# Designs tried in a protein design run: designed miniproteins, single chains. Part 30

Each design is a single chain, and the fold is of that chain. pLDDT is the mean over its residues in the fold that is shown.

## One batch from the design tools (miniprotein)

Design m1020
Fold by ESMFold2-Fast:
Structure m1020 (fold): chain A 102 residues (1-102)
Amino acid sequence: SAQQRAQQIAQLKAQAEKAFEATQEAKKKLDELIKNKADPKVIKEALKEFEKKSKELIAALRALAAALDPRQREVMLVGIEAVERQNKRYIEKAKKEIKKLE
């Protein structure tokens, strides 16, 4: 039913929002460790956690997109690609900052 589909989409949206918050917290922690010139080993573990949370976010967003109608899905997939590109650029920048501390 339309009501069951709306409930499923709401649950998937909540899961994506939770994954987004977890990714933002991992990013804040990583940014703070880099800013404070923490031990490179500690920063590498924080980067690994950010990469894990980023993958979980992309999976949640793709699950949400799959539940949407074709028009909404296409728009969301473009947004997901933008998030993936932003996360990849951030990871590469973080790796470069870690190398400067070694």
Scores: mean pLDDT 90

Design m1021
Fold by ESMFold2-Fast:
Structure m1021 (fold): chain A 67 residues (1-67)
Amino acid sequence: EEEEQLKQAKALLKAAEIMYEDEGVSVYTAESLRDQALKLAESAGPEAAKIANEAAKLAEEKAERAR
């Protein structure tokens, strides 16, 4: 339900924040996290989707920096 999606979105955001500061992360890892976050945002309720989209944004920025 919505509570589970919100917990998943928060976990992805935390993972994206940690990954964003880690210089050892590959572009493929960042793109994978982005895709997972976008998939969650597609099916989740509005609060979870908002947080998942923030995680996807951080992961995409990290992927661009690693390219």
Scores: mean pLDDT 78

Design m1022
Fold by ESMFold2-Fast:
Structure m1022 (fold): chain A 119 residues (1-119)
Amino acid sequence: MTLVLGERLEGASVEEVREKMERAREFLLKAKEAGDRGIAYLVVGPSASAEVVREAARLAFEAAREVGGEVIVTLLTPERSESFRISPSEEGQRRAEELLLRATREAGGTAILKVIVHP
């Protein structure tokens, strides 16, 4: 079975991001324990601070490493939409942070950060 959890980080504080990410982590762990496919996604809007973006990326990549999952970043800007499959490594985390900041802070767009655990 496929389970989906979505969270939005528009106007969120760093504390609220940590709370939402803890819920996403628990959801992914439960999906993994059940042998289900779990998809947790975070929507990061242009109002998100750089600190919020970095904390969201850090926690999402930590969760992905813990569950042995995949990370997909989708960037929605006025000019184009693009999706990137990114390794849950430290280098992948840094790349995701740069992509998220560029799409949201610089381009005024929206980014979607997905963590997927497979059966």
Scores: mean pLDDT 81

Design m1023
Fold by ESMFold2-Fast:
Structure m1023 (fold): chain A 98 residues (1-98)
Amino acid sequence: AAAEALRKALEEGKERIKELAKKTKEAMSSEEAQKLKKEGQELVSRAQELVDKLDDPELHELLEEWAKEVEPVMKPDIRLVLEVYKELVRALERALEA
């Protein structure tokens, strides 16, 4: 249940991240950049909290494999990094609810 939910959510998230990467080319204002940095800090904190709730080694292995798959898509653009973390949080929440 949890592993299947995580796998499906991560696969769906990976597809959305790749699609966003094709569209992320517009310039960002300094005000927007500050907002995204704060959002990023909150997402990283949330992801760490959710990972700590996983007591299954198989789920940690799935997360490590997924991270390696999305790493080449994560360009030095904070919007793409945030989308990766948003998808990670979404996948982790679905796994914990399963």
Scores: mean pLDDT 70

Design m1024
Fold by ESMFold2-Fast:
Structure m1024 (fold): chain A 91 residues (1-91)
Amino acid sequence: SEARKKLIEAMKEFNQAADAGDLDAVREAGKRLVEAVKQEKDITDLNAALIHVATTVAAERSAGREDLAKVAQETGDEVSKILDEKLKEEA
């Protein structure tokens, strides 16, 4: 689906921004990722996005980039909130 393609693209952009070490780029890519997550309905794809962000946070902390980890976690918190709300609608 188009939503899935946009979600995959947003996850790649988020990773690239984190690798670049630019806090503003991570915030901006994070906002795009959150918007892509809002448009996706496939719980498996949403779980993959959440795991992807959590992995990025862990990697940045392990690298000693705590500021990047904190900004990435802001995106992770928003993705987690959206996933929780979507899961409640399926119950």
Scores: mean pLDDT 85

Design m1025
Fold by ESMFold2-Fast:
Structure m1025 (fold): chain A 98 residues (1-98)
Amino acid sequence: VTVTEEEIDVDVTKEVEVKKGELKEVEVTGTATNTNSDTIKNVAIGTAVGTGEGGNKTLGGEGRGEGTGTITVTATVTVAGAGGKATVSVKVKLTSYT
């Protein structure tokens, strides 16, 4: 198997309201075009790192992408709430092995 590392940076922003002391799971989705392979048969799992505002803490999550040509990227991030609105920005790096 030839290892081809394809880096796909997906920056997805979602605004959620989080209560103080709440752990809220936020799912964000984006799409990216893979130009290195027309047939990605391997599911690429990346690490999602999000940021919060207003004292909310964003915990790390996971991202997953699969597809041929167009890859759908889904990331789940947990936000630890300090109350109010939290803007979750997630960067997902996908690595595909072919």
Scores: mean pLDDT 54

Design m1026
Fold by ESMFold2-Fast:
Structure m1026 (fold): chain A 68 residues (1-68)
Amino acid sequence: METALQRRAIAIAEEIDPALAARLRDPAFFHEFLVAKKEYEEGLLSAREVAERFGVSQRRLRRIIEAL
């Protein structure tokens, strides 16, 4: 399951933010991204905080998370 989700996340990110897509290929970074995505969806983290952590714009981050 996680491997298929990682591939989908990378494919989505490659169209929106190629630099983030390259970083998502690292399993440790991808795991941290999934944790942040879950916390964002639960309302524990703001889009701004997640975007700053991963070095992307809030708009691009939202598009990637919504497409997953």
Scores: mean pLDDT 81

Design m1027
Fold by ESMFold2-Fast:
Structure m1027 (fold): chain A 60 residues (1-60)
Amino acid sequence: SSQMQQLNQQTLEQVARSEKEIAKALADGDLEKAKEIAKQSQEFVLQSNEQRHALAKAAA
């Protein structure tokens, strides 16, 4: 549960930061940078989901 809570907090913080950076890149007209940040954020979320599943499986 503690590990799950930490993972959830880290995921939310990272997504929030990425959204802000994407918005800034779009405002600056840097579409390539916005796309790269979005891809990294998506990969982080997928990794976080896989880690949640692994923690759930280990607890079973």
Scores: mean pLDDT 82

Design m1028
Fold by ESMFold2-Fast:
Structure m1028 (fold): chain A 100 residues (1-100)
Amino acid sequence: SSRERRHLLGSARGRLAVMEEGIAYLEELKEKHKDDEELVKLADEAIRIYREIARLEEELIAMVEAGAPLSEVEAVERRIDELIARGNEIIRQIKEKLEA
């Protein structure tokens, strides 16, 4: 439906902005802690995941705008959710390391 597709587009665009902000934060964290090899490695992995999420969000936006079936859009959303869960676990490890 038009309402459902509009909601999906708004949500995806919002998540893109969050991913861009997260990447900027992690890049600054890498520079601040450049001598901490483990922290830099964790931040680099989180940045890679956030960039992949951003790519999939852009793919989702293109699919919705092209009128792709919602079942195909849902498959991309499930992949995004899996990557968000993985990203959250790495961010948890970074926070624990910073609080040590």
Scores: mean pLDDT 88

Design m1029
Fold by ESMFold2-Fast:
Structure m1029 (fold): chain A 80 residues (1-80)
Amino acid sequence: SLEERARRAVERLAEMSRAGEPEEVLRRFAEEAVRELGRELGVAEEAIERFIASNSTTQLGMVLLLAAEGRLELVRSMIE
């Protein structure tokens, strides 16, 4: 499910952070996870890229967490 994939992305991001990965590595991972989520939700690529460019890594992680909790309609509305 999308919720399960988002949950795995959140867990991996937390694991990478605990392992001391550089901030740029965490950022790129979060961006790719949000891109995949946005595409699966049917959001236009332009809107996904605009959302990513306008939000911090922490905010991208929060969106993944909301998706993991089943808030998929809210997440779609936030990205579009």
Scores: mean pLDDT 89

Design m1030
Fold by ESMFold2-Fast:
Structure m1030 (fold): chain A 68 residues (1-68)
Amino acid sequence: MSFEEILEKLLEFTDILVESAKQNNLSKEQTLALATAAVRKEAEEAGLSEEQKERLIKEVTEHVEKLL
């Protein structure tokens, strides 16, 4: 799976996660922590380089912050 495919998948996942978090009355801090943990796990399992991992985490957390 390419970096772009992983990023798109995680952006879609975090959209669902943010909606679920709001339904369950989670705080902004709790939602960001969950999103960050999920992205770190997926990046590690995908065997991405450190540079790619950092970029993925930045892109996804920025997206989540814009949704909150």
Scores: mean pLDDT 80

Design m1031
Fold by ESMFold2-Fast:
Structure m1031 (fold): chain A 77 residues (1-77)
Amino acid sequence: IQALFDQAEALLAQAKAAFEEGRYEEAIALLEEAIALYDQIIELGKQGKVSQEVVEQALLKKYEASALLTKAEAALR
């Protein structure tokens, strides 16, 4: 669980760096990967395999990643 969260956090950080550098296609790919990992953590929470606190953190980070994804997609149009 911690490994999944750490991986998602690393991908989100890389996506933010790519976005700031104008590498929008790379940022989108990294954000999609991060969102998928946060979704996996949320699903594990539904199964009772992770604490509600971890699920809440994953939901907040997924929201942040989704907002940045929308901005990156808009930047390509």
Scores: mean pLDDT 84

Design m1032
Fold by ESMFold2-Fast:
Structure m1032 (fold): chain A 88 residues (1-88)
Amino acid sequence: SELEQIQAVQEEYADEIAEAIRNEDYDKLRELVREMLERMRALTSDKQAFLAMLQQALDYLQQVQQQQPDNKVAQILREVLQEEIERL
């Protein structure tokens, strides 16, 4: 299914994203997440469902930042998700 293909892409990036977070390499984190989302977008036939998924993730990250204002990871993920939503 398309959902399984999207999950496979997320799994491909998981280790490198985790390493970038551990190393506080925020430029690499931004690059990896952008590449991951671009690949996921290309695989998705239902752009409205993909948009809804990104919006839910953005809402969650906004809640995380409300509780942890200095969370740089949440800030970067929110910025990249917003950029991707605006391209849809």
Scores: mean pLDDT 85

Design m1033
Fold by ESMFold2-Fast:
Structure m1033 (fold): chain A 84 residues (1-84)
Amino acid sequence: MEEAAREALTLAFQEAIDAVKAGKYDEAVRILEGAAEWLRAQGFDELAERVRKTAEQVRKAYENGDKEKALEILEKALEEVRSL
């Protein structure tokens, strides 16, 4: 079960990074929110909350016009997921 969560999150964060690089911040946030809902459905409530907080941080970075900060947040989250 943890391996499936790691694979799903790795894909979600990679897609979110690609969306941010393409200037599609709403899509990046939607991808992360979808991943959090899937994790909650599987019983990974704490991990789902962490992903939701990451989505909020990405949204705030975009509101401040800081694309580099949004990418930094996502890349750090992806590295943390790979360590699960």
Scores: mean pLDDT 82

Design m1034
Fold by ESMFold2-Fast:
Order: C-alpha cells, then sequence, then structure tokens
Structure m1034 (fold): chain A 98 residues (1-98)
C-alpha cells in the first residue's frame, strides 16, 4: 500500500504539471512529461492488480482509487473539463482489475 500511495502522489504531481504546461501552450514539454506519467500509471496499475490478485487491503485499495479519481476530476474541472463521477470511475477500475 505505501508504495502505491507514493506512485499515486508522483502521478498526480506529474498530471498537475502537464495540465499547467498545456494551459501555458508548452505542448512539447507537456508531451515529454506525459511519457513519464504513462510509465508511472503502468506501475500503479501493476501494483493495484497485484493487490487484487493477493486479496490484500482491498478496502484501502478502493479508497485510494476513489481518492485518485476525485483528485483527477478536481484537476480536470479546474480547466473546464468534466469527467465521470469519481465513484463510477473507481468502481469501473476495480472491476477491470478483477
Amino acid sequence: MEELRKLIEEYMELVREIERLVAAGEMEKARELDKEGQEIYKKMLEKMKELVENKENIEELRELILELARRRAELAASHGSTLLPPEETAERLMEALE
């Protein structure tokens, strides 16, 4: 769990910086950071999948996924975008990991 929390925080920091660069018109820098974000996201999914397969900390995992979805939706909303409700996004991701 602690490793997953660190990956989520690192991912959200990158997403926040990418959104800032996009808003500033710095598309080349945004694309470079997006590649790093994709690598971190892959590591996050791998760790989430491992936890689901081992049936470890499933309730805590659901809470972390919901928090991630909520933070992502808040960031998108600050730039005029609307995502699915965080609860729906979290449930869909949990189903995909099973």
Scores: mean pLDDT 78

Design m1035
Fold by ESMFold2-Fast:
Structure m1035 (fold): chain A 62 residues (1-62)
Amino acid sequence: SELDGLSAEELAALAREALRAGRVAEAQVYLGQAILKGLPQAVADELAAELAAARTDRPEAL
């Protein structure tokens, strides 16, 4: 699949870009794939916290 060709770091970068765009659901998918690719725990934890904050602070845009 397309995501299978990406590194954990590339997927983490996509997750950050998705968060900046307000695309929380897309960011969650990219983070999940990055973790499966072996993203360092510290980086994964940081991104997970950012996702959790985005989901708590504001509802998903319609």
Scores: mean pLDDT 76

Design m1036
Fold by ESMFold2-Fast:
Structure m1036 (fold): chain A 117 residues (1-117)
Amino acid sequence: SLEEHLRRLKALYGVLETYKDYPVAYRLMVNTAAKAAGLPLLPVTASFEFMKAYTILWEAAVEQTEEALRAAVLFLKEKGIDIYAKDAEGRTPIDVVRPLLSEELYKALEEILKEIE
């Protein structure tokens, strides 16, 4: 359910916030998992806010459902996190998680973003 996804994202976000003073350790952890998943690695210039947005969207993308993606977008908007912020390569968090999404799920994500902007 949407409520269950939001509850899980809130718990995850609480854990991510404990790394605010340790962004290098957090990036290493994220990049280790990203390499295993065949995803692009986050550059050393990725902000902590970018890394949080990326991790929340990745968690939702792994669920492979529109409901999980909707929960992630709503959650990030509620937290005031700019999901359109770009890294040093000009990529948004959505661009970095794009390889995990089917064409159908990516189109669903685009429609969700239009609904809540």
Scores: mean pLDDT 81

Design m1037
Fold by ESMFold2-Fast:
Structure m1037 (fold): chain A 95 residues (1-95)
Amino acid sequence: AEKERVKRTIEQAEKILDYFENKYKEYSKYMTPEEKKKAQELIDKMRELVDKMREIVETTTDPREARLKVLEILSEIARLQYEFEKMFKDIEKKK
């Protein structure tokens, strides 16, 4: 049960990362160099967090402990998602 839930949480985080990488590619032509740098920094941070989730799964013996740690990282990804969506909403207004 817990092992499958941890796997689902990582899959969710990977889908969020893919979504923002695709959005960045789509909107990059409308972005200033400063906005591109900020978007890349947010993507890089999300990638580091996804990698950290994978590391937790590989190194944590207790599936329940792994789940709690992975959920903490998902909360951090959610905060980065909010910042990214806010930035794209501002870029969309410039079109």
Scores: mean pLDDT 82

Design m1038
Fold by ESMFold2-Fast:
Structure m1038 (fold): chain A 59 residues (1-59)
Amino acid sequence: SSAREAAFLRTIRDIIRIAYQTEIDLLKKQGAPQSKIDQVQQEMDKLIAEIDEKIAEIE
């Protein structure tokens, strides 16, 4: 059902946020360049936006 598909996508979105935020935190602790941190943040933002678009299409 569309409701189940939307719930699944929201779960995937939450997992992506946790995984990418964890990576960003680790990069900061390791003294990674800001450019690398920004790249990872932008990758997360793009993936979240794509998932949000799919949720909007279903609901």
Scores: mean pLDDT 89

Design m1039
Fold by ESMFold2-Fast:
Structure m1039 (fold): chain A 60 residues (1-60)
Amino acid sequence: MLEELRRLGEELVAAAPTEAMRRALAGQVDRDLALVESGEVSAEEAIRGLRKGLATVRAL
């Protein structure tokens, strides 16, 4: 689960069309990983959010 979350985060950042968006998404992924590691957010919920983000970025 955590490795899948990291992989999806890397794909999301790589798909970003601008440097500004890439930096913003990288920061968001780092925060999501920290929240999952602390137990504040489930890995499943974080993965769902990253998949939605990736779909949104690809639609730009």
Scores: mean pLDDT 79

Design m1040
Fold by ESMFold2-Fast:
Structure m1040 (fold): chain A 56 residues (1-56)
Amino acid sequence: SRTILLAASRDMGVSAATIRRLVRTHSNRAAAERLAALSGISVEAARSVITALRKG
């Protein structure tokens, strides 16, 4: 979902393009780990975001 992607980008301070690339090029675990490292959130929180983006 574009809405979830834009909200995640704003809340985490990571560009929407970077988040979209991570979701497309990595497994759920790898995308979550990379997103957590870039944003400073927990891997568990990042995993929830990745799951929401894949379902939207």
Scores: mean pLDDT 80

Design m1041
Fold by ESMFold2-Fast:
Structure m1041 (fold): chain A 67 residues (1-67)
Amino acid sequence: HMEEVQRALDSLRRGLEAADAMRKENPELGDAAIDGLIAYGRKLGEKLSPEGRELAQQLIDEARARR
């Protein structure tokens, strides 16, 4: 359901914020964290409805833009 999807997406967004902060102090570690979040978002999208998959794809695109 959308509520559970939204919580997963909120968690992913917080992870991206933490990875971006990490990248500023350690670029290699931060980039690896972003790569991990992209992989997580892709796997999440595979298990979601079409609407949830679109939201997961938006976060994946945002994660790539932060590299």
Scores: mean pLDDT 73

Design m1042
Fold by ESMFold2-Fast:
Structure m1042 (fold): chain A 90 residues (1-90)
Amino acid sequence: MREALEKGAEAMLRTMETLSAEDVKTLIQTLESLMREKLERSAPELAKKIQELAEEAVSALNAGDMDKAMEQIKKFLEAKIEALEYLKKL
């Protein structure tokens, strides 16, 4: 299960590299919103961490720093994998 989730995140990261900055921002904000909704009652600290990583990624995209944005997106996707593993055990 974990390896499949990690491969999914890797594929999503590669897809994000082919998208415009506007599309990437929309996708990050959408994923963050969905994850926060699922986690805020059962794992509020993890929900907060995902929100912070999403905000940093969007901030880097707005600044035009694509290298920094991709690093923050990777961290966001890794946090999402941990969240999905947590939810799977519930």
Scores: mean pLDDT 75

Design m1043
Fold by ESMFold2-Fast:
Structure m1043 (fold): chain A 77 residues (1-77)
Amino acid sequence: PVSKVVTYTLVELEENSALVEDEKGNKYKIVLNEKGLSTLQALENGEVILASAISPEEAKKMIEELKKNGKVEVTLS
């Protein structure tokens, strides 16, 4: 597994999701799902092109860090 650290900057905070932007200006959506796997979704032209499963605990941690600091560092695996 390749470990890469990516910095996401908060664009828009929603009730159970956050729209974020990486260092290159690519858009992603973090979706919190309390009943199952939360997702990190890569967006292109408003469409989901890649969805990665993350735990609800990790999604919550990411959203809390975005609320506190306006950005979060994530290790992609």
Scores: mean pLDDT 75

Design m1044
Fold by ESMFold2-Fast:
Structure m1044 (fold): chain A 113 residues (1-113)
Amino acid sequence: SAVEEALRKQILDNLEAALELVREAKRVKKEEMPEVEKTRKIIALETAATLFLVASVIEVRLAARKGGLDEKLAEELIEQLRETAVKVTKKLNEGNFDEAEKIIKEQIEKIKE
């Protein structure tokens, strides 16, 4: 449906934004700068990435409440996106940017299906 296509696009836009923020955090980690400033910048980028992942869940919940999305499909998408956000946050907390990127990329491919 047009609602499902619009929702898919919004989810993909949010996931791509989160991916770019994680990539930027990975770049910042390699930069020569004072440790406190570097850590603050990385935390800001990680926080922004997490907010974009959460925004994906909000969009699915909104579409479901408007009645434009099948309830079972909405629940499955919400669970999948929540699991992705939790997994990404854990990897970011571990400083494992490569695994965080991989998880987001895998979620992007699932949404494209």
Scores: mean pLDDT 87

Design m1045
Fold by ESMFold2-Fast:
Structure m1045 (fold): chain A 74 residues (1-74)
Amino acid sequence: LSEKLREAIANEDYEGAIELLAEGLQELLGLSDAERDRILDTMRRALAGTATEAEVQAVLARLEPRVKALQAEL
């Protein structure tokens, strides 16, 4: 994943990099397709400069309990 992500960024394939990150988060945190799509949309809009700080923070806040649950299992 890290190598593919680095390659996508080096090739300026930001769309591919965003998709790899969203898929990685979906697998790691057990997200639904709808939750993954929300993350993808927020990341795409953030790169385009159209996402608000509040929208980005709302996505992160929803992910926080899942990240903590995963950390507790480690």
Scores: mean pLDDT 72

Design m1046
Fold by ESMFold2-Fast:
Structure m1046 (fold): chain A 110 residues (1-110)
Amino acid sequence: LKDVYKQTALSALGAGRFYIKQGDYDKAITYFNLAIQYAKQSDDGILAQAHNNLGDAYFKQGDYDTSIRHYQQSLSLQPDMRRSWLNLGRAYQKQGDFDLAQQYFEKAKA
């Protein structure tokens, strides 16, 4: 059962990434949420990736508050995900919080 959930989560992640490339962020969000639902039953690494990708989708839509929450969730699951640290910095920079952005950019270098 976990193997089926893992494969479904990975397929949903792939579909979400495809829709990001097409500029269809609403469809990407739908598929990344599907990936989260199945990854919760199978794999914390896939779950962390799904949260990072959801953060990316919301960032592209200009919803920086929602983007930040998903990047934080990704890092809670996988603290060594350098990309999520970098993306947190970028999101805070977009909100005008330059001091916090710099702190997260420094964490991304470690």
Scores: mean pLDDT 87

Design m1047
Fold by ESMFold2-Fast:
Structure m1047 (fold): chain A 88 residues (1-88)
Amino acid sequence: SYRQKAQQYIQQGQQYQQQGNNSQAGVYYHSAGYFYYQLGDYQSAADYYQQAIDLGLTGSIPFLAQSYQQLGDDDTYRRYQQIVQQIS
């Protein structure tokens, strides 16, 4: 299931983060966010996309914006969309 995959990716991300490999940890947290997004769990998706961004994976910013759009937070969605337009 997508929930089981998300949990497995979170565990791998935590392991990489503990080893100081922030780049790989970010990729695994992004993938966990993607699986939560597919489940319609947009809050968990946003949380893991944010963790990926905090670890330097700026490519997660559009996915964070989309998660906030699904949550009905149009102001936060609009703010992140402007950031995407400035960096791309």
Scores: mean pLDDT 84

Design m1048
Fold by ESMFold2-Fast:
Structure m1048 (fold): chain A 70 residues (1-70)
Amino acid sequence: TIEEELDKLIREMERLAEEYAAKGTPEDRKKALELEVTVGMARLFAFYASEEELRKYVERLREFIREAKE
């Protein structure tokens, strides 16, 4: 389901944030923070968004995660 896909992406972002935070540089800490903020926003969005809105958001999150990995 789209909710399962969103949950998978949230877990991936949480793992990436932990990895960046562990590296400890200012740049890595900023990347970790951006991922943590995005996780929070994704969880909030899931409460009020329609299924169609969630599908579009999931696509955008996949692009964001790809960019974060460089």
Scores: mean pLDDT 83

Design m1049
Fold by ESMFold2-Fast:
Structure m1049 (fold): chain A 56 residues (1-56)
Amino acid sequence: MTPEEAYAEVKARAPGLSAEELSALGREVSRRLIADGVPAKEAEAAVVRGVLDAGQ
């Protein structure tokens, strides 16, 4: 999984989620990115951007 794919997935899945569900989604997707060799900082950035853009 790429950071851009993670961004798109988080942006699609985030609308309507509670704060706890958003945290769980972020951990799930970050874990998948890190497992695929993406650095933790880059994984976190993609997830945060996806959540913020989903709120538009």
Scores: mean pLDDT 83

Design m1050
Fold by ESMFold2-Fast:
Structure m1050 (fold): chain A 68 residues (1-68)
Amino acid sequence: GEDDELLNEFEKILKKYLPEELIEPALNFSKVLLKKDKELFNNFLKKLKKAKNEDELKEIIEEMSNKL
């Protein structure tokens, strides 16, 4: 479904720059956000697609975590 496609896209972006041990907690967190606020999740996904390195990705994830 659409949610599965969004989560798969999110996971692919995480795997580009994040260490393996951070992938599962980030995915679990993203699932909560997607169920709570799909519009906000999509806005963060757009930001993540523009991330160029690990530091930028971590900053976006930190901002996302502050919305839960």
Scores: mean pLDDT 80

Design m1051
Fold by ESMFold2-Fast:
Structure m1051 (fold): chain A 80 residues (1-80)
Amino acid sequence: SEEEELYKELQEEIDQLQRAIRNKASDEQIQALIERLEEIIEKGEELIKKSTDSKTKLELGIEVGVAKIMVWVARREIEK
């Protein structure tokens, strides 16, 4: 489903951002990953609003929440 694909994409982008921070990637690279993850977060929030399934809303909502925390952490690692 579209929700399952977005959930997987969120997980992959969170992992990519975490790995970039761990490996001390450039500020430009981290910023690009933040912007990409923020775009996916926005799509996730739109899907949550559209969904009528409580389970999908909860699971996707949790992953969106984790992604938002990762963006916050990443922004603290770079000057913004």
Scores: mean pLDDT 84

Design m1052
Fold by ESMFold2-Fast:
Formats: sequence, C-alpha cells, structure tokens
Structure m1052 (fold): chain A 110 residues (1-110)
Amino acid sequence: MEELLKAYMGEEIYEKAKKLVESVKSEEDAKKALEEIYELLEPRLSSLSEEERRVFSALVSYQLALVLNNEIMQKVAREEIQKHPDLARREYELLLAVNPELAELIAPLL
C-alpha cells in the first residue's frame, strides 16, 4: 500500500504529505493538512481543473490517512470527496483499470 502511494505521488511529495497527515490531532489540523497537500500536488496536476485537483488531493489524503491510521484525517478527507461524487467515481473507474487494490480504498466513498 505505501509503495503504491509513493509511485502515484512521487517520493518527495509522498514524504511531505505523510508528515502533514502524521501531525493531524484535530479537525482543524486535518483541514489545514488537506489544503497543504492540495498545494503540494497542484504543480503536478496543472492540466486538471481546480475541482479535479481538489478531489484528487482529497483522495490521496484519505489513502494516506488509512495507511497512517489517522481517523480525524480520514473523516475530513471523506467529507471533501463526498462533495464531488461524480469526479470521485471517475477517478475510481480509472484506478480500477490501472490499480484495483488502490481502487478498493475509494469504493466506500462512492
């Protein structure tokens, strides 16, 4: 699982995002971490719309929160994903074709 996230984000962004999620102790911390992860991913996702970038960043944050067992971050990231169900479904369909194991983590959010 950790290796799949590293491959998906790149090692440098993964390590920075992991540190952000590990620092989350409150819902306010989680919201801040979600925005900082969005900023970290934005230059690599410049071809996507702002809405698509936000959904992608929330999906990545949710997966990290599952790996790191951070329930607060899982809750906040899930709430953000659920604001954009059509985009989340599209990302799920793409992941099913490329990485079925990673897609199973997103399925409960759809």
Scores: mean pLDDT 73

Design m1053
Fold by ESMFold2-Fast:
Structure m1053 (fold): chain A 55 residues (1-55)
Amino acid sequence: SAPKRASIDEAARYLITEVGLSREQAIALLVRELELSPEEHERAREAVDRVLAET
């Protein structure tokens, strides 16, 4: 859903830029905490990769 996509994007940015987690740590935490489906796992990876490309 749109709200869940926004949560993934915001959480990914927070975890990478503020918390300083690695790519793998951020993806794993997003999947676990937001209870992501297999399709949403790819969305979490894309969100994290986008943030890393910007930093």
Scores: mean pLDDT 78

Design m1054
Fold by ESMFold2-Fast:
Structure m1054 (fold): chain A 59 residues (1-59)
Amino acid sequence: ASRQERLDAAIRLGKYMAENDYPVELLPPAVKVLMDALDAGASADEAFQRAIDYLERHR
């Protein structure tokens, strides 16, 4: 993924977490899931969904 794609994905995740009252302690591992998915060739939407699935499992 490009630098811009990573930045946009991270901003989207941060806003989603803030809007849905996820604990701040979940941010570093959720960002890792997001970035690892993008590095594995997942689309931005698929990477975002994997991060959301992580957040829901650890809520």
Scores: mean pLDDT 84

